# Designed miniproteins, single chains, continued (4): the designs that were tried, part 31

Each design is a single chain, and the fold is of that chain. pLDDT is the mean over its residues in the fold that is shown.

## One batch from the design tools (miniprotein)

Design m13057
Fold by ESMFold2-Fast:
Structure m13057 (fold): chain A 75 residues (1-75)
Amino acid sequence: SADQEELEKIAAEINEKIKELLELARQASGEKKRKIYEVTSKISLGRVQALRDNDVEAAKKTLEEAEKALEEVKA
């Protein structure tokens, strides 16, 4: 269905943001690295839950959180 295709597309976008966050974590140290791992773990869990529950709106919320996390880390 269109909703399933949208969910899979959003989940793939979240996964790309997770990969970028993990790369930034590898380059960071101390408290910043810990904070990036913590937020990345939360985003990863949200992605898994959205896929499990077939919840497009939850996936969209998780993507928004991932985008905000990347903006904060890159600042």
Scores: mean pLDDT 88

Design m13058
Fold by ESMFold2-Fast:
Structure m13058 (fold): chain A 90 residues (1-90)
Amino acid sequence: SVEQLRQRTEEANRRALEAAEERLKEDPEAEKLYDAVMAFVTATRLLAGYDSKVQTALDLAESVLRTIETGSIEEATQAAINGMRSALGL
């Protein structure tokens, strides 16, 4: 169900955030990159709008957060852009 999918996505996002926070505690430079990526994720959620686009925004946020865990901000940004293009049918 849509509700079950949202719960799973939010759970995954929380775990990804916790992992990213632990990683960032050891690298002050990474804090700036994390802030920039989180701003982008937040903007992506806002741009998705309501109802039919909410899942796409959540999927993009989850993908970006997972990429942060691997330490590639450029890959996270590119993944978010590609996801937005796909959602818009571009």
Scores: mean pLDDT 59

Design m13059
Fold by ESMFold2-Fast:
Structure m13059 (fold): chain A 85 residues (1-85)
Amino acid sequence: SLKEEALKALEEFRKAAKEYFKDASEEVREAMERQIEAAELGIRTIESAPVHTPEEAEELIEQLIADAKKVVELLKKGELSVPEP
């Protein structure tokens, strides 16, 4: 399902982010975890949102998957700014 694919993309993002920000401050790591948790909640509840049709919900989930994959690629390339240890 698209929800399962989106959750797997977020899990891959979490793994990449954890490795990339290993030496980052606790504040930065916590901010990232909060963002991931918000995205996961959004994915799990998107179908229940009264303003979304099934087609709109599917498009939003697909966009979340694409965005997560793009961020993972940027993390692997080291193109995101990280505070020095």
Scores: mean pLDDT 67

Design m13060
Fold by ESMFold2-Fast:
Structure m13060 (fold): chain A 107 residues (1-107)
Amino acid sequence: NKEEAEKEALALKIAEIGLKRVEELIKAGDLLGAAIELLATQRLIKEYSVTPEEDTKKLYEYAVNLLAEALGISKEEARRLLEEAIEEAKKQPEEIEKKVEELRKEA
């Protein structure tokens, strides 16, 4: 289906842009910023993804891998750190919404 293919292509583009921003923030040591960007990317991808649960989970696992590699720690430790950053990010809904709109304009 053409409409489904177009939605998946847009979801992939959103994921690529969002993950690149998450990676840059992780490398800069901004874990809170990375968590905000991840949550914004997950929120926007749900609008376009045919498989939002799977795509959201993949984004999270990619972020865990990026953090583990950047810090030289285990995936288990990276997951714990990312979960702590996500809880802090959830306290900043306006920043998440701002990042969603920035990502929407680039997609």
Scores: mean pLDDT 86

Design m13061
Fold by ESMFold2-Fast:
Structure m13061 (fold): chain A 85 residues (1-85)
Amino acid sequence: MVRLTIRLTAAPDVSLEEFERAVREAAQALRDAGGTGVRVQPLSEREAVLTADFDSREAAERGAREAEAVAAAHGVAAEVELSEA
């Protein structure tokens, strides 16, 4: 199994509503890519960490790309880490 971790950080000009939408849509993108055990951990009003487990590296990389695209569309920075779970 592969664990995907994504740290999302909203710029000061991004609204809290828009950040919450970005987090929800990114989490859904991970599920749509086959992610299991998807968790959202808020760190602050403008930072959250998403984690998900994938059966393959290919699925994890697809999930990461989709989640990054969602974050970018909302002006949210995404930092991605893949590890063996």
Scores: mean pLDDT 86

Design m13062
Fold by ESMFold2-Fast:
Structure m13062 (fold): chain A 92 residues (1-92)
Amino acid sequence: SEAERLRAEGERLIAIGEYLREMHLNSPLPLPEDPEFAEAVKAEADKILTVLKANADKPLDYLLALLEQLLAEPLRRGEALRRQARELEERA
């Protein structure tokens, strides 16, 4: 069902966001065993790095706040998808 698909996509984004947050707090990075998950994590990390590089001239405090916002984005997107899945299930 569409609700099951949205829930799965949301849970995967949350897992990616949690992995990135854990990397930020507890380096060094263990590589994910799932190569598809590893590629998804790398893609999100590359997006974050691109935004940070575009703002490299900014003060450190600004960059740290920006990093926290960027790390939270996959988690927010994932929760939004999970909420949409719940709404579809409740309407069925």
Scores: mean pLDDT 80

Design m13063
Fold by ESMFold2-Fast:
Structure m13063 (fold): chain A 55 residues (1-55)
Amino acid sequence: DLGKRILVQSLKDLGIEPPEDVSDEDFARWVSRLLTEAVDAAIKRQEERKLLEKL
């Protein structure tokens, strides 16, 4: 409960609107998907940067 509230506030501070009326399990699943997408995007950007460095 406390961890969820802290995470919700942090997400709102970043301009992300978290789901309000979901179970803790569904919220954790949503956060897990969001983090997976962020990591995948970061890896893709890093690979693009490596290609540019070989100019």
Scores: mean pLDDT 73

Design m13064
Fold by ESMFold2-Fast:
Structure m13064 (fold): chain A 61 residues (1-61)
Amino acid sequence: SAADLQLAIELSRKYGIDGEAALTAIRLAREGKSADEIANVLVSQFGVSRSTARKVAEELL
């Protein structure tokens, strides 16, 4: 949705992650994934640092 795209832009700017990583985090949060599960995907699939991935996941929950 347009709201998800806007949120992804804000997250990518705030945390220095790419838009695909931000959109993936938003989708996983909507699917009910835990902060740990979201953070693990960001680290393993997008090369996001563990500390940044945790902050992104916690902001979405």
Scores: mean pLDDT 87

Design m13065
Fold by ESMFold2-Fast:
Structure m13065 (fold): chain A 106 residues (1-106)
Amino acid sequence: MEIEEKLGIKVSEEEQKKALEKLQKLDEENQLRVLSTIFKWLEQEGLIELSEEDRKLVEEYVVSADELHELTGLSLRELEALTVWVARKAVEEGLSLKELLEEIKK
């Protein structure tokens, strides 16, 4: 996958699915922290441009990777798997952070 090559992260579809299932079990505030932090990483890599609405969410909810682990219990590997999944949705499908939050709730 070209996204994995650009990020330097290789994760299986099974790892992505398991990490997504854990994300779906979190409360909305922690889902927003995960998505906001990943969107910030994708912007830093030049893979996305944040809309004004997404930038406001990122500024409110972004935390460090260590804080995400403490707040959510997600391992670094699970955060890498989520980063690949989010990158596919944001870069390939053009989904905003808010649209991704709604997809997670399904």
Scores: mean pLDDT 83

Design m13066
Fold by ESMFold2-Fast:
Structure m13066 (fold): chain A 80 residues (1-80)
Amino acid sequence: MAREELDYWQKLMDENRDEIKEAMLNGDIEKLIEIAEELAKKGSPFGSMLLSILKRGVETHGKEKTSERLKKLGEELKKK
């Protein structure tokens, strides 16, 4: 759900700060996947969940649509 997605992304950004925010605003799916993989390797449940969300988004909506959605989420998080 959009609200649950925003709450998840807000919490993730609070933990991982500007790096994820910049990648989202740029729609850089490859960079976000790298960050998610590194976090998951370090045992972060947020990293594993982020990786799952990104892969599912690309498989379901395609890379370009997922990139646009990430940019929109990043802008909404910036407003809060």
Scores: mean pLDDT 69

Design m13067
Fold by ESMFold2-Fast:
Structure m13067 (fold): chain A 72 residues (1-72)
Amino acid sequence: SSSEQQQQKSLQVMLDNLQQQIERLKQLPSKTDDQIEQEKKLEIAKEIVEKSIKNKKSVSDTLQEIVKKLKE
């Protein structure tokens, strides 16, 4: 459906943005504790978005899962 295609496009944009943020952090020659924590959070979010794309989940379900995992 057009709705599913729109959700998939939105998740792809989210994945691309997460990948760019992770890549910028990985290119730093040294990292602060805050930057290390941020990289871990971005990697968790990336894994959830990748699973959502594979399973054709909604953006809403994906955001709820990210919030849940980051509160752990």
Scores: mean pLDDT 86

Design m13068
Fold by ESMFold2-Fast:
Structure m13068 (fold): chain A 89 residues (1-89)
Amino acid sequence: MASESLEEALKAATEAVKAAEGEALLAAIGAALSLIGAAADQELGLDPRKSLEAAVKAAERAVELSENEEAKEAAEKAREYAEKALEEE
């Protein structure tokens, strides 16, 4: 099972994908895919750190590119939980 921080990050990234538009949407999708990769790494006993680092970077980009507050807040939560998941490794 994915860690609690990783599950919260993926939930937040999904909310960012639902709210984001344009380049921010692509960045939010990138964050969600990287978090899915990290969850797969954890299930397979592989090191999820590279996927988590990619998720943090993509979420930061989604925050930067988001013009609406809902997408920005969701992307910020995704970044915070992805960073927490990375620190727990």
Scores: mean pLDDT 84

Design m13069
Fold by ESMFold2-Fast:
Structure m13069 (fold): chain A 59 residues (1-59)
Amino acid sequence: SSAEKELDELFERINAGTEDLEGLKERAMEILNDPNTPYEVGLRAIGVLLSIIGKENDP
């Protein structure tokens, strides 16, 4: 799905360390909170959020 591809892109951007983490976090949360988001895409969104939290805790 488009949301799954977007989450994969967000994960790559987080790993590149070139993006505003707060903005990326907000978008991942929007996808996770969408009631139409499939289970597998929701798990991917959680993975993206965990990656962001990891980066925030290791500045």
Scores: mean pLDDT 73

Design m13070
Fold by ESMFold2-Fast:
Structure m13070 (fold): chain A 95 residues (1-95)
Amino acid sequence: MSIEEIAKELVKIYKEFKAKGEKIAKQIEAILGKELTEKEAKEILESMSEEERKKIEELIKKGTEEDKLEALKIIRKAALEKEIEKALSAMKKVI
């Protein structure tokens, strides 16, 4: 799958979990400060390793609720790491 295809599938899974009231969707939104869009999903996927992207692709292809949840957990972790890196980079520019 392309990064664009993985991003589209992740947003679909995120919307599915949000509709169910699953806390992982709310946690992702809290980290991003907004809803997960295809643009944000693509940027997160581009920030991670090729091995992590392949793992997400495999989880999406399996398509069980548990595999979908694991894919969102990987995205939640990567989103948090990216936001921390942005905050640290911003602090360096002010000093």
Scores: mean pLDDT 81

Design m13071
Fold by ESMFold2-Fast:
Structure m13071 (fold): chain A 97 residues (1-97)
Amino acid sequence: SELEAEARALAPSIKTKEEKVEAVKELLRRLIERLVREDPELFRRLAEELARNAALVGATALETARTVLEAMREAAREAGFEEAVELVEEALRTLEA
């Protein structure tokens, strides 16, 4: 639940929709780091996909964050990381709320 604690620590500072999106993106980065450590072979391919989409982050941050989260959720499901899937889904709900 370290990621939960980190996400909870960000919550009090979220005052605007933009700050909320940035908090979700930061949570995503930490999820990626942990998932890569747990399944480096699978998530090496995910890292390549994220690199291809990196140029779009500056153009449409909200849509890009959602797309990256969807990719993370799929990768986590394929790897069998049920808790990671749950965290990514929570991040997606936070992004949309």
Scores: mean pLDDT 59

Design m13072
Fold by ESMFold2-Fast:
Structure m13072 (fold): chain A 95 residues (1-95)
Amino acid sequence: SKAKEYLEKGEKLAEQGKFEEAFEYYKKAYELSKSREEKLEVVKGLLKLLLKASKAGDDETVEKIQLFLLSIKSEFSEEELEELQKYRDEELEKL
């Protein structure tokens, strides 16, 4: 899907340390996501990006990601939010 292409481009940019550019691609991937599964995959990507940017000291990008995640939080069920929290905790252990 087009959402997957934007997510993959964002992941490559994140690997290069281009966190703000990666965030823009992840936002586009979210907007293009047509299924709950695609949206959850993009949010997991955003959570991983948040942790990487935080570790690198990119506080500006961290704030932008946090504000975006807060703006979309109401679109997810309690069960989906628990899944995302578990994913975040697992990624934190890898840092």
Scores: mean pLDDT 87

Design m13073
Fold by ESMFold2-Fast:
Structure m13073 (fold): chain A 80 residues (1-80)
Amino acid sequence: RQAKVRRLAQMREDEMKEAIALATEYGKKVAPKREKVKADARELLDQQYLNSQEMAQKVDDAARSMAVLDRMHEYKMKED
């Protein structure tokens, strides 16, 4: 029991140490490139905002087109 509990605790501690080491290394790799990542992220957000506006306009246009088609279909069904 004690040996198994110790082994599990050690395995968890090793996994935690490895996760912390990986996170720290990833943080170190990201931190020196943070300026580029920040610039890229800002550019992506700006592009996403512009694309979001364009998409919203396209969705609005599509919704209007569908409403017109639905109305035309209703008129056709009413006029035998």
Scores: mean pLDDT 62

Design m13074
Fold by ESMFold2-Fast:
Structure m13074 (fold): chain A 75 residues (1-75)
Amino acid sequence: SAAETVLDHLHAALGLPRPPAERRREFVRRALELAGLSESALDDPVATAQRLVRFFAENPEALAELRRFAEELLR
């Protein structure tokens, strides 16, 4: 899925934990919100994944927020 493609790139490039399957869309939506992107960006999941990886690499405070959210989704 688009969400799985984005999540796999964020995990591989940034070491973000993988949320449970049922929470992965919620996680990806949060990543998009932090980067100022709409869900329509998921129409091109690979390009969006690359853009999100770059954004979070360049914005450590946003990355810390996303990491905290990922950990929250793990319980």
Scores: mean pLDDT 85

Design m13075
Fold by ESMFold2-Fast:
Structure m13075 (fold): chain A 85 residues (1-85)
Amino acid sequence: DSEVESVVKKSIEILKKILKDAPAELQPELEKQIKTLEESTDLEEVIKAIEAAIETVKKDPDLAEKYAEELTLLETAVEFLKKKL
């Protein structure tokens, strides 16, 4: 499904952008979720990885505020992907 692939690719790009500015304590969890998105073909795993990444970013209020628009795009991606289940 090319739409699912496009949404996942965009989510990976967003998360890699956030990762560059993320504090060291959040980097391992974000890297783990990005790796899951790059390697998994299971839509449920992909959805859970994006949700986990969103929650990880939200643990840092400054990072979450800086990337509020990107977080909204990731939340929209989750809603879109859930409709494909």
Scores: mean pLDDT 89

Design m13076
Fold by ESMFold2-Fast:
Structure m13076 (fold): chain A 67 residues (1-67)
Amino acid sequence: MEITEEQKQDVIDFLKREFGLTEEEAREIVDEAIKRAQELQKKYPNATPETLLYGAAVELARERKAA
């Protein structure tokens, strides 16, 4: 799965903006989202890695905010 450092930073910035997370919190979520996205890519080989990464990151951020 091809995830660039720029794509990671875009997701970090998105999470900081949309969920009010710190840089550190957003980086932790992105690291977990990459692992989840890699597993999802095996089930959905036609999905773009970026779409899977954003989806996983949003889900994880919502779980963290709901707690």
Scores: mean pLDDT 79

Design m13077
Fold by ESMFold2-Fast:
Structure m13077 (fold): chain A 95 residues (1-95)
Amino acid sequence: MKLEIEQLESLLAMVISIEKLEGASDEKVAQMEALVKKLIAEVEKIYNDPSLTEKEKEEKLKKLRDEFLAELKALGVSPDILSTVSKILDNLLKL
C-alpha cells in the first residue's frame, strides 16, 4: 500500500512535468498538483475505511478516478495524457 501510493505520486508528478514542458502555466501546474494531493488523500481515506466492503471501495475509487480525470480535462490536459493517467490509476488502484 505505502509503496503503491508513492509510485502513484511519482508517476502523476511525471505527467505534470510533461505538461510543464509543453508550456503549461505555473498556475495550471499548481492546480494539477493540488488535484493530485487531493486524490491521494481521498484514496487513503477509502482504503482506511473499515466500514466499506471491497466492492464499495472499488466503486468509490472508480468515481474518484472519473472525477479526477474530468478535472484534469477541464484544465486542458490532452486526451493522450488523460489516457495515460487513467491507465496509471487503474493499475495502482486495482480497478
Scores: mean pLDDT 79

Design m13078
Fold by ESMFold2-Fast:
Structure m13078 (fold): chain A 70 residues (1-70)
Amino acid sequence: MEEREEEIKRAEERARKFGEQAKKWSLSTIESMYKTAKEVAKINREMGDEKGYTAAELLARALEEVAKEK
């Protein structure tokens, strides 16, 4: 239980930091990185890696949010 909470917290922190960096990027770069994050999420889901899937989806959501603000 504690491991899952730590992993989710780290994934959220990483997504937040990534979103801050993405605000400085061009829209084209954000779109490219969003596609990569979605591909990573798909691969992790196919591999049964729920933690990797969740982390990749959080990164994709952070990128989507930044793209909306541009």
Scores: mean pLDDT 78

Design m13079
Fold by ESMFold2-Fast:
Structure m13079 (fold): chain A 98 residues (1-98)
Amino acid sequence: DRERVLREAEASMGLLELAVWRLIARKNPEALAEEAEEVRRAAERAAEAALRSGDAELARAVAELLRELAELVEESDPELAEHLRELAERAEEAARRL
């Protein structure tokens, strides 16, 4: 099914985008706080794509990256960290129902 493959590709791209933000954060944690709106939107897109993919492993991978990003930004932007954890919990719950 082409649509399923496209949804899995979209989820994979979201995961890659989060991995890039994690790399940036490890070099400069303040960068996530400075780009908080971009990070928030990237996280929302990745979580939504993972949920739409119906792939439990992709959803769990997204949840793990979101938790790592939340830990990296906790001290600089606690509100962003809480939002990232909420998205991670939703992705994890979706994975458990698949």
Scores: mean pLDDT 82

Design m13080
Fold by ESMFold2-Fast:
Structure m13080 (fold): chain A 89 residues (1-89)
Amino acid sequence: SAAAALLAEAAAAFEEALAAGIPAETLERLRAAVAEIEARLRAWAAAHPDDAAAREALLRRYVELLLRLFRGEMTVDEFRAEALAAIAA
């Protein structure tokens, strides 16, 4: 699936970023941001159990944001703000 392929690309980008030396402080901040966003995504999915297309689109957006973050195209704070805005839309 497109979402699975994008998730695999994001995982590869994370491994490359980790190999390049992500500071432990940045990694902990990222972990906290991801946990918050995933909790909001789970709550959104529970509120929209019949909308598979919207869930797929939101998940794809989230993974695209993760990919940009891992490639150094955005900060952790920008990633958090963009992801929360996408969920609120």
Scores: mean pLDDT 78

Design m13081
Fold by ESMFold2-Fast:
Structure m13081 (fold): chain A 93 residues (1-93)
Amino acid sequence: MDDLFKEQFLRLSELAAPHIDKAAQLLRDGASREEAARIAEEGIAAALRELGAEDLVPEAVRTFREYAKTVPLGVAVSIALSEAARRIAEEEA
């Protein structure tokens, strides 16, 4: 399970990376946190759809939105993808 979790988490992180990099760049360019968060949310959804885990998108987005209130966007993304990877690993184990 642990190795499968790490594999899924890394794959989701790589798939989400272009959107997360875009969100970070938007913040550096002076865009709103809300605009950057929207792009990060799109990245989470796109990564999950790429893995065929569309059913996890609403929960992952909810987790991201909750943590994004208190932690940096990149950390909130990592938490959301980690929980999704855990769910995928549990279903595959």
Scores: mean pLDDT 84

Design m13082
Fold by ESMFold2-Fast:
Structure m13082 (fold): chain A 108 residues (1-108)
Amino acid sequence: MRRLAEEIRQAVAAARAQSPSEEALREDIRESLLGLGVAEAEAERWLEELGPEGVLVALQLARLMLVEGLSDEEAREILRELGYDEERAERLLALARRLVAGARALEA
C-alpha cells in the first residue's frame, strides 16, 4: 500500500502543477466527474465537501479499482497511508465507488 499511496501523491501533485490556477483545476475535475456520469450539481457538492485534492485522490482510487482490481479494504489502507482520518477516508471511498459505478455504466 505504501507504493500506491506514493503514486497517488505524485499523481495529485502533477495534476495541481499542470493546472494554471485553482479555478482551472476545479474545472478540469468537474469535466472528469461529468465524463464519468456524475451530474453537475453532484460534482459541485463533492468538490465543496472534499476539495479539489480530495476529489483527485478519489479519481485515482477509482482508476486503481477499475484497472488493478483494488478492494475497498486496500483503498482504506491507502487513505490511511495518505493521512486521512476514518470519517474523511469513508467519504473519499464513497466518491471512488460512485465513480467506479459511473464508469461501468458507460461500458454497458
Scores: mean pLDDT 83

Design m13083
Fold by ESMFold2-Fast:
Formats: sequence, C-alpha cells, structure tokens
Structure m13083 (fold): chain A 98 residues (1-98)
Amino acid sequence: SIEELESLKEQGNEAFRNGDYQQALNLYDEALGIADIMQAVGLEVPDSLLVALYNNRGAARLKLNQPELAISDYKEALRLDPNNEKARLNLETALELK
C-alpha cells in the first residue's frame, strides 16, 4: 500500500538522520521492492514517492561508500522527474566521488 511505502520511507529517513545508513538503506530497499511488486500487478505508485525513495537510497549508498549504486538511483529519480534539482545535484556529487 502507499501508506506502507510512506511509513518505510519515514523510518528510513529517521535511521539516516541517526547515522544508521545501513538500516536506512534496508528500509528504502524494502519500500522500493514493495513498489516494484505493486507496479508489476498494475497498481499505481506516485512518481513523487518513487523519486524521494531513489534520492534517499542514493544518499544512504553514498554514505556507505557505494557511489556507483548511488549514481544508478539518482539516474532513476531523474528518469521519473527530469527537473528534480535534488537528484541532479546529488548525481553531480556522486560522479565526483567515483
């Protein structure tokens, strides 16, 4: 459900704020996995929620020294929202760390 995705995103955001980047990554991974299943069965997931999840997972991946995976996440956010300033700036940062 969308409420479950929002809940997992917020739990991931809290873990990220507390410096628990691995827990944040795990929570964002769970949310995106649920979103993939929802889309596969024909349920609609808002692009704004997917963009937030990809951006936040990318940020957690950068903190875990995974810039290649972070780049992939930011590119997915930009595919969904080409004008997303946060995703663009984060992608530029990740490319510099590569």
Scores: mean pLDDT 90

Design m13084
Fold by ESMFold2-Fast:
Structure m13084 (fold): chain A 75 residues (1-75)
Amino acid sequence: GLLAEALKSPDLTHRWAAIIHLHKEKGLTPEEIAKLAKEEFGVELDAKEIEAMLKVYELSGELPFSSHLPPPPEL
């Protein structure tokens, strides 16, 4: 599905958009996102990196690595 494709993307912007969606829309913690990505989508994510990215996003309101943001995956 769209979420799995975004999480597997080599583009960090797409990957972080999917992570933000899971945190904001589903209320998942970084650890829960890492577990979901591994168990349901077969994607290995570091919960510490997810936590760091989410903190940067909350402070800036935008992804720090993006010159353009894709829309978050619809679930």
Scores: mean pLDDT 67

Design m13085
Fold by ESMFold2-Fast:
Structure m13085 (fold): chain A 52 residues (1-52)
Amino acid sequence: MTSEQAARDAGIRLLAMEEGWTVEERKQADGSTVVTLIDRQGRVVDTLVLKS
């Protein structure tokens, strides 16, 4: 994972905490993790792919 991806992941989690939105994580077969930020209406606001 790059430092830029780590910073974006932290930003998504902070925004979710402040707005009361949901963060969903999905582990992929290639070992990457898809992080999805979802608002109170169930709309996808942002998506980030993290590689270990």
Scores: mean pLDDT 78

Design m13086
Fold by ESMFold2-Fast:
Structure m13086 (fold): chain A 55 residues (1-55)
Amino acid sequence: EPPVLSEEELLRLLDEGMAERRRQNPETPEEVFERERELGHENGRATVREARERA
């Protein structure tokens, strides 16, 4: 766990997690993963902004 996550790193980790989840749930529609990815990116960006405030 890195001490500080950049927005780019956080989004990359989210994409990797989504890819793994997609592999484990191949029957889930692609549309669901697309929506979750967009929401995850929005939440990730907000989290990074808050982390910067803590620094």
Scores: mean pLDDT 70

Design m13087
Fold by ESMFold2-Fast:
Structure m13087 (fold): chain A 94 residues (1-94)
Amino acid sequence: SAADARNAALAAATDALAAFNRALEEGDWQSAREHFDRFLAHVGRLPAAVALQLLDEALRALERYKEERPEAAGTLDEMAARVRAARAALEAQA
């Protein structure tokens, strides 16, 4: 059903975001990128309001880790730019 598909997408997006945050804490940039790509794929299947909330959580995490790991600023800025682009696209649809 549509509700089952949406619930599955929400679970997948939140699981990917949690795995992404863990990879950032561990400094595993390859795993962080893979989990981030999965997060963006799943969040695109959610209602705009829910997607925006999760994108805001991801952006806050990226800005925090950029301050804690200045050596990774380029990679984190690239990811933050992708989150901001996704947010802008969703806001333009509202």
Scores: mean pLDDT 84

Design m13088
Fold by ESMFold2-Fast:
Structure m13088 (fold): chain A 80 residues (1-80)
Amino acid sequence: SPLLELQKALRKLAEKNPDGKLSVKEAEEVIDSYKDKIPESTIEAIKEGIRRAADEEGKVSLDEALEIVKTAFETGTVPE
């Protein structure tokens, strides 16, 4: 499942970061690596969600990133 593969990749990225968070740049690079397996509309919805959820340092929590990915796959839209 591309959903489970992407979620696993994001978890591995967060585990490598000392704060357990994902930078927008790192998250977008991982998400874009799946663009051949995931519809472009879903990829763009995930990236928009990550950008919206980012804190003042440009970072998103793993839990927020996973919820954004799940919502984009289920609805094709960004969570509020």
Scores: mean pLDDT 81

Design m13089
Fold by ESMFold2-Fast:
Structure m13089 (fold): chain A 73 residues (1-73)
Amino acid sequence: SALGEEAVRLAAEASKLVTDEEAQKLLEQAGVAGANGDYALAARLLERALKLTTDEEAQRLLREAISLVKEAA
């Protein structure tokens, strides 16, 4: 899915700005879920990562990624 591919790209970009180790693990798990087509799980994992994220740019990228995976689900 083009929406799923764009969401993975945005989440990967956000990961570069995320310093919280738990948030990084959640982003890795979300990437795996997205690659397997489990967009509902990917959305939940991204939302959990967003709650642990303090960087404003990473928060913007994660919110966009969440919107795209929810549309793909």
Scores: mean pLDDT 84

Design m13090
Fold by ESMFold2-Fast:
Structure m13090 (fold): chain A 79 residues (1-79)
Amino acid sequence: MELEKRGKELKERGEEIKREAEELKDKEPLAKTAYGLAKFAIEEVEKQTPAGLLTGEALVKRAEELIKKVKEKIEKEKA
């Protein structure tokens, strides 16, 4: 039950990253990388294995860091 909740949470976070990355991809190439990482994270989580959850969590965190960096870069370029 706990592993299923964690998997669902990671999948939801991955889908959110995909939406944000898709909006930003035309402005910054790193957004495409974040989209790819989020997609792979969802695939790993969908395997429903402990290794898949660990890999998925690592990929989601990395994709979130990239999206944050992309947003910061875009805002700095406007200033």
Scores: mean pLDDT 80

Design m13091
Fold by ESMFold2-Fast:
Structure m13091 (fold): chain A 88 residues (1-88)
Amino acid sequence: SMEEEIKKKEEELKEEVKKLEELLKKDKEKAKKEIEEIKKKLPEMNPEEKKKAERKIEILEGIVESQEAMVKAIEKIGKETLEKEKKK
């Protein structure tokens, strides 16, 4: 039945979203750990190294923010796709 096909598609989409979130979470945690390691070393750095390290932190923080935005976008697209299927 169409109801069984819709439920199966909803479950498959939820599983794929969860897998993608887990992958993004791992990459995000790696970036966060790198930020913390750089921050620990900042007080021991010379001014030139400190400027480069601060710039690297800024880039890594931007990556983390982008990954979080990607997860939200994936969730939104998934919800919109399911709503369109329900209207058919």
Scores: mean pLDDT 76

